# Designs tried in a protein design run: designed miniproteins, single chains. Part 31

Each design is a single chain, and the fold is of that chain. pLDDT is the mean over its residues in the fold that is shown.

## One batch from the design tools (miniprotein)

Design m1131
Fold by ESMFold2-Fast:
Structure m1131 (fold): chain A 92 residues (1-92)
Amino acid sequence: PSPPSPEEVALGRTRQRVLDLLEAGDYAGALKVLAEAAKNAKTEEERKAIADFARFLAQGLVDDPELSARFAALADAILNEDFERLDEIANA
């Protein structure tokens, strides 16, 4: 198999960290990890990938509509490059 790119590896590590935090019940930590990853993204493709992952998590969290809404709002903030709103969502 072809090895993944360094960017794909970094995104994979971010995803795993977020999933580990969610499994531990630390949704605030998961939101902060996604917010920091988005702020440190160098390209629109990287930001879109992080936003798409946040949206994916929101869809998976439909049993908790408040938590689902927070991840969906985070995805919107990432796509709009609204880093002030991103920090508000992560630190709510």
Scores: mean pLDDT 80

Design m1132
Fold by ESMFold2-Fast:
Structure m1132 (fold): chain A 83 residues (1-83)
Amino acid sequence: PLSPEELEVEIEIALARAGVAILRKEAEKLKNEELKRLVEEAERRIREAERAFAAGDLEAARRHLEEAFRLIREAKKISDEIK
């Protein structure tokens, strides 16, 4: 069983992955290079968070997730402006 802190990080990783999956499909549909770039950066940050989580570094995992969610918000803003 995960600690409460570990469970929180695992849930946040799952949410970030779901968000970038949706935005990746939107980037492909809209053929927007900036949106694609932000999605790719968010995916890299999620992978970094997953590696930190696997290593037990919850602080590093949270920092990478904060950056991933920032990139997701920027990508969503661009997607909303195009639609």
Scores: mean pLDDT 86

Design m1133
Fold by ESMFold2-Fast:
Structure m1133 (fold): chain A 74 residues (1-74)
Amino acid sequence: SREAFLELARRMLEIGEKFDKGEITLEQAKAEMRAARDELVERHGLTPEQRAAVDRLYDAFLAELERRYEEKKK
């Protein structure tokens, strides 16, 4: 559902903000993002199309998180 997609986006942005502020480590951020995705998928009766959209958003946020980590370790 659109609700599930927006909820995931909001939670991913909140986790990214915590990481950017140094409140959590990269490993904690990845764990929180995975837990948020898994909880949301389990809680919502998603269609295959909705699940694919959620997975694409999740992958995009993970890629951005790792990109930010690589920039910080230089």
Scores: mean pLDDT 81

Design m1134
Fold by ESMFold2-Fast:
Structure m1134 (fold): chain A 61 residues (1-61)
Amino acid sequence: MLTPEELAEKYGISLETAERVLRAFEANPEAISDPGAEKLLARALGISEETARKIVEDLKK
C-alpha cells in the first residue's frame, strides 16, 4: 500500500494532501473508479487534473 510520503514524493504534492487522498480512498474505494473522480479530487485537493488522473490510475493498481 502506498504511504502518504511515497504519494507526496511521487506526485510533488504536500504530505497533508497525500494523507487526504489515501483517507478518501480508504473511506470509499469505489469512488476512485467513478467517471470524473480525477476532477473532483483535483478540486478538493487544489491540484491539477493531470496530477489527479495519475494518482487515480496509481491507486487502481
Scores: mean pLDDT 74

Design m1135
Fold by ESMFold2-Fast:
Structure m1135 (fold): chain A 75 residues (1-75)
Amino acid sequence: SADEEAERQYRGGEILKKAGDLDGARRVYQALIERYPNTKYAGLALIGLGEIAKKEGKYEEAEKYYKLYKEKFPD
């Protein structure tokens, strides 16, 4: 299912992020959001992108991802 594929992609992004491959993790999260936009994992990927941006000192970009998360997943 789309949820199962989105979960697998999200897990891949989390592994890359934990390994310090922030560029790899960002690419996976972006692809997940594009391919599976209506899954809870797309929401978690937006949070992941915000966390990466925050780690890079890009606070405005991080806030943009968190706002998008709230707009797309209000509950």
Scores: mean pLDDT 87

Design m1136
Fold by ESMFold2-Fast:
Structure m1136 (fold): chain A 92 residues (1-92)
Amino acid sequence: SEAREAFLKGLEAFKEKRYEEAIEHFQKAIDLDPNFPSAYKLLGEAYEKLGRYEEALEYYVKDGMALIKRALGIPIDISEDMKELEEELEKE
């Protein structure tokens, strides 16, 4: 699939430590397939490598929700869950 091709390009960039390029490709993958858990996980990892921890957390949460949504086919809105997690991290 086109989403898989974007993901593979992101993986190549990630392995070469081109994290900003990896993010662009992984974002393309999730734009094409919002139920792509591996792309969300690697977006989180790429943002973490850039020291962008708030964005990393956002995509780690989306990774878990995308996996559940894919398995169950249930529409899930994670907007409030993300806000709660961000608030908990700011308290540490």
Scores: mean pLDDT 72

Design m1137
Fold by ESMFold2-Fast:
Structure m1137 (fold): chain A 84 residues (1-84)
Amino acid sequence: AKELAEEAKEIAKEAIELAKEALKKAKTLKAINLAIAGALRAIGALFLAELALKTGDEELAEEALEDAKAGLELAKEALEEAEK
């Protein structure tokens, strides 16, 4: 349970940093929108992970991990679009 929440926090932090980098390089609305979407998903995941750590809720930890991974995927897509 705690391991999933900690993993979600690490992935979410990585996604936020990558989204920032993508946004700095973004020249198109598509890249900007993907970067914002990735950042927002990752921020949500970070909050869910913190809640899971405080409550010991495994379902919240799994949700946080899923949202963190989705945020990272969006941030990676944003960076790819920004570098085109």
Scores: mean pLDDT 86

Design m1138
Fold by ESMFold2-Fast:
Structure m1138 (fold): chain A 85 residues (1-85)
Amino acid sequence: DPREPIVLSEEEIEEIAELLASKDPAKQSAALLLLSIASRESQRAVLRKLAESKNEESLRAAAKFARSQGLEEEAERLEKKVEEL
């Protein structure tokens, strides 16, 4: 069978969301790498938590990641949030 995706705990979801919300590109890149191996449900949970962030660069990076993963609804929400900044 194909490799089973990693399911993130609630604490891991919060930690990754905080890393993505940071203005540090190294932390953002590390968080995106962790999300790339996470389950679809975990990816959606982290991206939804980011919807309240006011960091434009973090929201843009998250939206691009969501699009690349086929998470269109989450991507549209994040892209709209960037336009509101």
Scores: mean pLDDT 76

Design m1139
Fold by ESMFold2-Fast:
Structure m1139 (fold): chain A 68 residues (1-68)
Amino acid sequence: ELEKALKEQVGNLLLQQGKEILAKGRQSGDTELIDNGYKALLKGYELLSEVDPEKSERERQKIIDEKN
């Protein structure tokens, strides 16, 4: 199990990586990279929900709505 500070750090790193993968996928038209970017973002917010549940839920909902 991760400490709160480690969960926050890892969550934020996943969000940064997910945004980079998503941007690269959109630039190249690579649907697999786009999917991987969204998966990384959702995992990042899931991890952050143990640190800041309200903010993480709002951000996850935005990503879910964007995928629709």
Scores: mean pLDDT 79

Design m1140
Fold by ESMFold2-Fast:
Structure m1140 (fold): chain A 87 residues (1-87)
Amino acid sequence: SRKDALIAQILRRAMRIMQLSPAQQAAARNIIISQSTNPRIIAAVNAFFAETDVARAIATLRAQARTLSVSDLRQLGNLFDAAIQAV
């Protein structure tokens, strides 16, 4: 489905962020949160970055992403891309 494709794209970006240093991950989180006023996106991003284990972080983000609309998922994907480009 369109939603499953968007979730897969977001999870690939999330895996890239998890390969960054802790300082770069903190910077990425700050960029995403500063660029969004959507409480559902902010909650999903905070839940993702709260996990210290990569596999658990990805599983948490997948679960959160499944609750988001297609529009919210598109916005989240764009925010992850912007954060990756900026760090």
Scores: mean pLDDT 88

Design m1141
Fold by ESMFold2-Fast:
Order: structure tokens, then C-alpha cells, then sequence
Structure m1141 (fold): chain A 61 residues (1-61)
């Protein structure tokens, strides 16, 4: 929700580390937040951390 929106804003600015922190906080509050998991995977991929992106994506189901 609010944290996911802030994470998306950080991604748009190229601040991938800040984006990752916001998405991780969103998942800590709601582990079933599929949007936060997808955005976390996207943030890792944008940073070039493809193995971490794949791992984040596996939790979507």
C-alpha cells in the first residue's frame, strides 16, 4: 500500500536500495502482499541481482 507506493517512487528515481527497503518493510507487515513481492523482484532485477529477483518471485504463490 503506502510502502509499495514509496518503493515504486524510489525505483522511478533509480534509488534501488531505498526501493528494496520499502518493499521489504511492506512484506514484513503483510507477507501475502503479492504486489510487494513483484516489485521487490523488479528492484533486484534493476540492480542486476537476478538470483535474488528470482528468489523474491518464488514467494508469490
Amino acid sequence: EELVKKGREALEKGDYDTAIKYFEEALKKDPNNVEARLELARAYAQKGEFSKAAEAGKGIL
Scores: mean pLDDT 77

Design m1142
Fold by ESMFold2-Fast:
Structure m1142 (fold): chain A 113 residues (1-113)
Amino acid sequence: MTIEDLEELAKKKGVKVSNLPEELSPELIELLKKLIEEGKVLGIYGETLNGAPRLVVEVSVDPEEAREILERLAEAAPDSISITVTSNGENVGSRAKGKSFFGKPNNGTAAAA
């Protein structure tokens, strides 16, 4: 699976996609495509956090399912990419395998209230 396949699917499903990092693993792309097909994703965009690539995924599910999606995406992601999930405009959480959050663990998550 390729980033181009992911972007084409997103366009067909009305999902906003921008600035995707080139380091997306095939497993991460497959999971994102599955979530888009399930109607759970509103947007996907890449950004840079502390000099490292970060993927932000906006979902339209409840907070419990959004946390499960975050863990699944983090498991599928390469060590070079951190994952952030947002739901209804609120930050659900972030995960990084490669210590991309060195010095700021959990300092980007909204309070669960």
Scores: mean pLDDT 74

Design m1143
Fold by ESMFold2-Fast:
Structure m1143 (fold): chain A 96 residues (1-96)
Amino acid sequence: MELSPEQRELIKKINELMDKADKLLREVLARSTPEERQELLDEAGEVTRKISELLHKARDALEAGNEEEAINYLKQAIKIVEDFVKRLEERLAELR
C-alpha cells in the first residue's frame, strides 16, 4: 500500500523530532554526572524501544489495510518523542 500524504508528514515529523531529541540529549549528557548520564541513556533506550514498537505496529496496520490505526500509532510515537524532547529541554534549563 502506498503511504498517504498524512502518513508521510507524520513520519517526517517523527524523524525531525528524533533529530532534535538526539541533539538535546548530547547537550544534557555533556553537562551531567556519570550517574545522571546512565539514567538519561536508560530513558533514551526505553523511548527508542517504544517508538520502534509503535512504528512496527503502524507498518502491520498499514499492511492489513487499516490506515486509521496506522495513523493513530504514528501520532502516539510523535507524542512520546515530544514528551521526551520537553523533558530534555527542562533538564537542560536546570543545568546552570
Scores: mean pLDDT 84

Design m1144
Fold by ESMFold2-Fast:
Order: sequence, then structure tokens, then C-alpha cells
Structure m1144 (fold): chain A 60 residues (1-60)
Amino acid sequence: MAKIIVENGESAKVIYEDGKEEILTGEELQKLGDKISELIIEGKATGSVSGSQRTVIAEL
């Protein structure tokens, strides 16, 4: 499973279970957001908003 952190809507950090990190921006960030939304609707992932509403954490 991967943990995804979206900050200020400008970039997302994906943290994989092996500790690898990937930073996504622009179109890749939009594609990731769409995929996470679908997985949450299907009950296959969870999401939360933390602090100032600038950080969204989703677990796949």
C-alpha cells in the first residue's frame, strides 16, 4: 500500500511501503487525485484532511 500526502494542491508526495518517495505535480497530480477519489468511493482507500486543510493524506 502507498501513503499519499497532498500539500497546498501544488504537489503530492507518494510514500511507498518500501520507503521510496515520489513527488507528483501538474497532470500527474490530477490523475492521482481522480484515482484516489474513485478508490475512496469504492471503499478501497481512506482519506483525511489535517491541520490548516492544506494537507490531505490518503492511504491505498
Scores: mean pLDDT 62

Design m1145
Fold by ESMFold2-Fast:
Structure m1145 (fold): chain A 81 residues (1-81)
Amino acid sequence: MAAAREAARRALREGLGAATASGLYDEARTVVLEEGDGTVTARLLTARDGEIAEETLTGDTPESRAEVRAWFEEEAARVAA
């Protein structure tokens, strides 16, 4: 759980200075959105028994960036529930 939060903070820091970053997290799941020069990346970090699994989706066109944002919003809603 603490490891998932630290991974999320690190992802946000990696996006700072070059991209806009935002993220939502709880003790079991973290969703991070990073926006850069024409690219949007969403990452889902799931903590399970002290292990972290990561899923990443990236978009570099207006259409795929919208899909990445939609996926982030869907996963963020699941984290918030």
Scores: mean pLDDT 62

Design m1146
Fold by ESMFold2-Fast:
Structure m1146 (fold): chain A 67 residues (1-67)
Amino acid sequence: ISPEEAARRLLEGALKALDEGDVNTARMYAQKAAELGNEYARKAVEALQAGDVDTARKYLEEGLKAL
């Protein structure tokens, strides 16, 4: 799988988890994408750590648009 495809799957997984109300799973997917160098995922992790789910969702969506 290409790095872009790996990041896409992780960002999609994080967004799906947020839609299901599973913040812990969303954070796990976003953290893995951040470790792959995705800057939007890193910002999403920071937002989730601050309890700001709406901002995290926005960063994950922008990350997908940038791929």
Scores: mean pLDDT 84

Design m1147
Fold by ESMFold2-Fast:
Structure m1147 (fold): chain A 61 residues (1-61)
Amino acid sequence: SHLQQAQQLYQKGLEAEKKGDLQTAIDHYEQAAQYALQAGDQQLAQQITQKTRELRKQAGL
């Protein structure tokens, strides 16, 4: 399902973030937000988008 895809991509984003691979984390989070929107989970998509925005600010990206 789109929700399962969103969750898997979010998990990959968290793993990349832990490794300090911030660009890869952002890419995975953006894909996760897209799948969350396709699943109709606007709240999850908003939460992931906000996290991505904050991460970009911290990383200077």
Scores: mean pLDDT 87

Design m1148
Fold by ESMFold2-Fast:
Structure m1148 (fold): chain A 58 residues (1-58)
Amino acid sequence: SREEVEKLFEEAKELAKKYPNKEAEDYLKMGHIYYYQEKYEEAKKYFEKAIEILKSLE
């Protein structure tokens, strides 16, 4: 679970560098906060929301 969340975070970070987007950046920040609190399921949800927005910008 933790390793899976780390992979999602890296994917979201790479996409955010290519496609600057405020809403996706806010979701990334929320995911990172939950990850730091070891709330991996919440972190996963926010990183997936960020990725969904960023992929829509491709």
Scores: mean pLDDT 83

Design m1149
Fold by ESMFold2-Fast:
Structure m1149 (fold): chain A 63 residues (1-63)
Amino acid sequence: MEVVREAVDEAIAALEAGDPRGPQLFTAASLIAIGDVLDGKISEEEATELINRIRAAAQAAEA
């Protein structure tokens, strides 16, 4: 199971719920995605998709 997808889903859920941990979870999920690209575990395309999902959730939470 890809830990990065779980971290992304957790970050999105926290941001949508207005959890004060949302920004911290967003940062953690982004770092995990970057690390997985550097380790060759996921493609740059997959990492970009995951980061874009978190960005969309963060922007929606700020609105």
Scores: mean pLDDT 75

Design m1150
Fold by ESMFold2-Fast:
Structure m1150 (fold): chain A 58 residues (1-58)
Amino acid sequence: KPLEELRRLAREFVEASKAGDVAATQAATQRLNDFARKHGIPREVVERAVLEAARELA
């Protein structure tokens, strides 16, 4: 399910970012963008998923 996988990738991005792992954050960003492009997910939806993940992990 694309939206469910997007939320998982967004969570991985936020976790890497909070840990200060630059390499992991770059890799997570690439995976998130590639997934969004492959499934035609708008940037706004990706940004909302990241914001929700950040809120959940705060």
Scores: mean pLDDT 83

Design m1151
Fold by ESMFold2-Fast:
Structure m1151 (fold): chain A 91 residues (1-91)
Amino acid sequence: ALSPEEERELLEELLELLKPYLSEEELERFREVAEETIRAREEYRRTGKISREGLLAEASLTVLLLKAYLRLKEAKDYETLKKVNEILKKL
């Protein structure tokens, strides 16, 4: 299992790759929901329970990732898509 620090590093690397494909508002939202998701996963490891806020954060992060993925595909940026998929395999 990944530590919270390792999850942050991977999400930061992912965000850097996605930066050209997300608006400034979407980038801010990504950072917010990524931190909420890390907190929710850490709480789940400690308690075996996921909060509603944690589930919503994970859903929001997934939607932002899907939006960026579709934009990458439309741009035919397959090199960046490959790098994104490698990071997602580690998460």
Scores: mean pLDDT 84

Design m1152
Fold by ESMFold2-Fast:
Structure m1152 (fold): chain A 50 residues (1-50)
Amino acid sequence: EEKLKAIFEEVLGVSPVGVHDNFFELGGHSLLATKLIAKVKSELGVELRL
């Protein structure tokens, strides 16, 4: 999903592999996870779990 990938890249500051990698491996900070989930919900209308 292109929008999801862009959100991951923006929130985590990672390269295009963000959607394929485990969020935990990229950082796993609860603050970043919360921001990511909130942004995905706002942009895509879907709630994510980490």
Scores: mean pLDDT 57

Design m1154
Fold by ESMFold2-Fast:
Structure m1154 (fold): chain A 62 residues (1-62)
Amino acid sequence: SLKEEIEKVFEEIMKILEEQGRHDEAASVRRDLERYLKIAESDPETAKQVLENLKKLLEKLK
């Protein structure tokens, strides 16, 4: 589902940030996860756009 894809990408980003010692950024991403899951329930089109941006961020972190 869209929510599962969002959760997976956030988890991957948080893991990489923590491995890089970027703990404050990882904590910020954890706070954003709850917000974006709520957006996915009310506005799936906006959530899809957020997911694509998160995938781009993940590619930059790899």
Scores: mean pLDDT 79

Design m1155
Fold by ESMFold2-Fast:
Structure m1155 (fold): chain A 70 residues (1-70)
Amino acid sequence: MSAELRRQAIRLLVQASNALQKGDLETAREYLKRARELAEQLRELGDTETADGLLAAVDRLEKEIEELEK
């Protein structure tokens, strides 16, 4: 269960990064929102170490989007 959620979250992070590289900030935000939701589900399941790592990656990409919007 948690391994599948982790795999999905990683896929969403890759898709967000690709959208960001294309300048599609709206699509990147959508993927990051979904990745955050999956990371929060992992935290609720007790996989806190993996969830924290995924949330840190989401925060990093969200910061990159914020800097591009300035």
Scores: mean pLDDT 84

Design m1156
Fold by ESMFold2-Fast:
Structure m1156 (fold): chain A 80 residues (1-80)
Amino acid sequence: MEEEKRKAEALERFLDLANDIFAEKYEKNPELKFEELEKLLLESMREAFEKLKPELTEEEVKLLEEAIETMEKSLEESKK
């Protein structure tokens, strides 16, 4: 399997899992404020990453870590 295809599939699985975790947690807590929703999104992404980490290669782990860091920076910049 092409390495680039594997990275794309890993990113897709990660985003799907993060969205599922976020949706499940949000349905249980629909009274969340905007700041809490941003925190929930980051926590859902980190939880998805930890669940997938044992199945990932080092390069895929690095890719997902960079995706999470990019999201965290974007959310921090929006607070300024």
Scores: mean pLDDT 77

Design m1157
Fold by ESMFold2-Fast:
Structure m1157 (fold): chain A 66 residues (1-66)
Amino acid sequence: SIEYVTFSEVHAEELSLEEQEELAKKVVEEVKKKNPNATVVGVSIGLARLPDGRVVTTVILKLEIN
């Protein structure tokens, strides 16, 4: 079955592409450790601006659980 896992961090400004990739890698490693029977089949990154000007970076993982 397909499941989605999300992880979010808030920063004063947008993360660089390199920082976004590093965050995604860390989230993937953590999720794999907690879900040994799941395969990570997709990774997406979303950005959202808060009313106070801060930016939320969200990593979205698509898992296939066999």
Scores: mean pLDDT 84

Design m1158
Fold by ESMFold2-Fast:
Structure m1158 (fold): chain A 55 residues (1-55)
Amino acid sequence: SAEAEELRKRIRELAKKASEENDVEGQTLAGRAFDALRAGNLDEARKIIEEAEKR
């Protein structure tokens, strides 16, 4: 779906930024969001992404 593709792109950007900044917490959040997306839980993935983006 378009929403799943949007969330996947946002997760990749979060993971890249966290890696560049040595942000372990950000890496963990990106991983959790990716796991939720893989499980088909788009609402959970979006919630985690938004939490990470507020940091």
Scores: mean pLDDT 84

Design m1160
Fold by ESMFold2-Fast:
Order: sequence, then structure tokens, then C-alpha cells
Structure m1160 (fold): chain A 88 residues (1-88)
Amino acid sequence: MIKEKEFKPEEIDIGGRRAADGTLEVTATVKLPKEEAEKIISVEARVDGGTVLEQRVEINDDGTITVTLRVASAGQRVKVTVKVKIEE
């Protein structure tokens, strides 16, 4: 059975930088227990305050998940929610 975990914006370590083309590059980092990270099926990020143009996900064996997003946003501040699906 698939288990879904949601990391809310307050649970996420985020960094952001505005690129020369006016898009925002956002990096969101979350951590899962190592045993759960080994069973990850999918990672999805939702952004409030912008439109996601590109998403890249890196899953490390230690349970660290890094999501890199390119966002079209008129403001400097965005909120990121990360959803992780795990196989049970």
C-alpha cells in the first residue's frame, strides 16, 4: 500500500535566488528516516505564490530529499509544500 507524507512550508528548509531571466530558483530540503527514503516512489512539490516551470528531485541514501524548482513569481517570497509517496 502507498503511504503519503506531507511536509508543510514551516517544516522545510528553503533557499531562493532570482535568476537573470526573472524566474526564481528555489531549493527545498526535507529529511525522512533512511528506511523510508529507500521506499520512495515519488516526490511532488507544490508552490504557493508562483507557478512551477521546472522541478528536479534528488534523493540521498541518508534520507535527505532536495527539490530544486524554477518558479515564475512576481514576488520574492514563495511557500513550498513537499509530498512524498512511500511503498509499504
Scores: mean pLDDT 76

Design m1161
Fold by ESMFold2-Fast:
Structure m1161 (fold): chain A 62 residues (1-62)
Amino acid sequence: MDVRKDKEIVELSKELAKLKGVKEEEILELIQITIEDADASPELVKKKIKEALKEEIEYLKE
């Protein structure tokens, strides 16, 4: 599965990368590795990653 094909993950990764001062590619590669290493369904892992990205973005905006 290619996380770059998920528009929401790409958009959230761009926002998080700007807030952390890192490259978008670094976040996308970390997400890709997390999904590939997970023992769970890729769809379930994607949902949890999207939630985690949203929570981290909200935390950094505070």
Scores: mean pLDDT 79

Design m1162
Fold by ESMFold2-Fast:
Structure m1162 (fold): chain A 63 residues (1-63)
Amino acid sequence: APLTAAQKEAIRAAAGPLERELLRMVLSGEISPEEAEGLFYARLAEVAGVSPAQARAFVRTEL
């Protein structure tokens, strides 16, 4: 199903700060890059109230 404008806004607002935090954790050795990718889409999905697959599709096509 297509994302609403509010869901798109939520993903856009969360993506930058979340990516920076997860990159910091990877660089410090707290998590692997693979774990960071999973956490990134899972967290965006939670914030926007969508599936991880929908969050991933939006990020790949629009961000």
Scores: mean pLDDT 83

Design m1163
Fold by ESMFold2-Fast:
Structure m1163 (fold): chain A 63 residues (1-63)
Amino acid sequence: SAREALAEGLRLLRQGRYAEAVEWFDRALALTDPEDPAQAALYRQALLWRATARVHLGEPVVL
């Protein structure tokens, strides 16, 4: 599920495995509908944590 993908991404992020964390956050985003109010918070969480992981990889983040 999207929630499980987000949780796995956060686990990897805490371990410093930023590239792998991004993959799991991308999976969480793909499994959520940003237009669904019930999923909006999870989508925003995945998007923000993905940006955080990318900053740690030295990748430019465009908001």
Scores: mean pLDDT 78

Design m1164
Fold by ESMFold2-Fast:
Order: C-alpha cells, then sequence, then structure tokens
Structure m1164 (fold): chain A 87 residues (1-87)
C-alpha cells in the first residue's frame, strides 16, 4: 500500500505529539488524560490544515496513534515507535 505523504513540518508536529504522549505515559498519566491530550492536539493540528484531503489524512493518523497508545496502556506494554513514514 502507498503511505500518505506529509510535509516535513507536519511530520515534526506528529513526532512532538508522540514524544509528549510517551512522556505522559512514563510519568503515570491515565488513559483518560492521554486521550484528552490527543483529542486537544488533534483539534489544534487540524485547525492549521487548509487542505481537506490532508486534514482527513492527519485525522486518520491521529486516530491510529490514539488506538496504538491505548492498546499499549491496557496491555501494560511500552508505547511502540510511531511508523508514519516509508523508510
Amino acid sequence: GQSIVLSEEQKKKLLEIYEEIKKLYEEGASEDEIRKYLEEKTKEFLSEIEDPLMARAVETLMKILLHETVEAIRNGEPIKELKILPA
């Protein structure tokens, strides 16, 4: 399958969100706190995107990140590295 191509600035923002989620998890934040953080950051990120197709792509990636993070918390596993890029 083909990966959605994000701009370098959008990739950086996603990585910053991922790093903050990892930090929150390591500090013992609850699932609800992490979910709220991701929801707020998703709204901020989407508000900066004028292209509707790019906004939909980012929304999908943020939903994937939330799902993966919640599964890691529920299973007691470390948060896996976010693979949003082809090599």
Scores: mean pLDDT 73

Design m1165
Fold by ESMFold2-Fast:
Structure m1165 (fold): chain A 60 residues (1-60)
Amino acid sequence: MITFRIEAPNLLAAIGTALRLMGDLPEAEIRLEGNTVIVTVSDDPEAIKYIEELQEEYAK
């Protein structure tokens, strides 16, 4: 299993990201820590790619 951190700009964005991940990756373990979404998934390359793209979204 692999754990990722997605740093959202604010709490509302973090909640929205968590809800999207729960819908798109139902097997993922989702947790919120302030404005950070903590996502744990199996070694699924499609899920990993999707999470990495979300991480980059807030960096651009």
Scores: mean pLDDT 78

Design m1166
Fold by ESMFold2-Fast:
Structure m1166 (fold): chain A 65 residues (1-65)
Amino acid sequence: QDAQLLAEAGELAQRAREAIAAGDTETARKLIEEIRRVAASLRNPSLAAYVLGQAEILEEELRRA
């Protein structure tokens, strides 16, 4: 359910940041896509918007790296 999906999104976000820090652009991009997939699976629209916002922040971090 949504609580499990939020936990999954949090883990994916942490891994994406680690990939960005390591210079692994391809892995970071794939993880950001997985976060967007998790957002699409959320039933609560406010939680989906929150998770999508996290993906956008990570995409910006990746572009600056």
Scores: mean pLDDT 85

Design m1167
Fold by ESMFold2-Fast:
Structure m1167 (fold): chain A 69 residues (1-69)
Amino acid sequence: LEEAKRTLENALKVAEELGDKELAEKIRELLKIDDPEEMARRLQELIAQTKNPAVRTGLWDALQLVEQA
């Protein structure tokens, strides 16, 4: 979970640099989740609606890290 949150912090920086305020806010909400199952579910939902390849890759990497727990 801690490594997944670190990966999400990197994805958040990319979203902020792109000026995507809605995506950045959704990633900040994910960072508040301490339950791995809830985080995995919400990551899947956010990945499905994220079109930017760089941010999407970061979200997918975070999902893999959560699912390994």
Scores: mean pLDDT 78

Design m1168
Fold by ESMFold2-Fast:
Structure m1168 (fold): chain A 61 residues (1-61)
Amino acid sequence: MSESEKAALQMAAALGLVAGMDRETLKEIVERLKDYDPEKVEKAIKALEQGNFEEALKLLL
């Protein structure tokens, strides 16, 4: 597993831990993930905007 993939998985776990936090904080975390896997991160951002937290986590994990 690449270092980028490991970091993305760790950040995905962090997204779950910050459930209930401000949307601004969540968007900032997801923006950092763009450097790891653009396709997965873009889908995750869309899922988060729709309020689908579970879908976002599945896409990043």
Scores: mean pLDDT 60

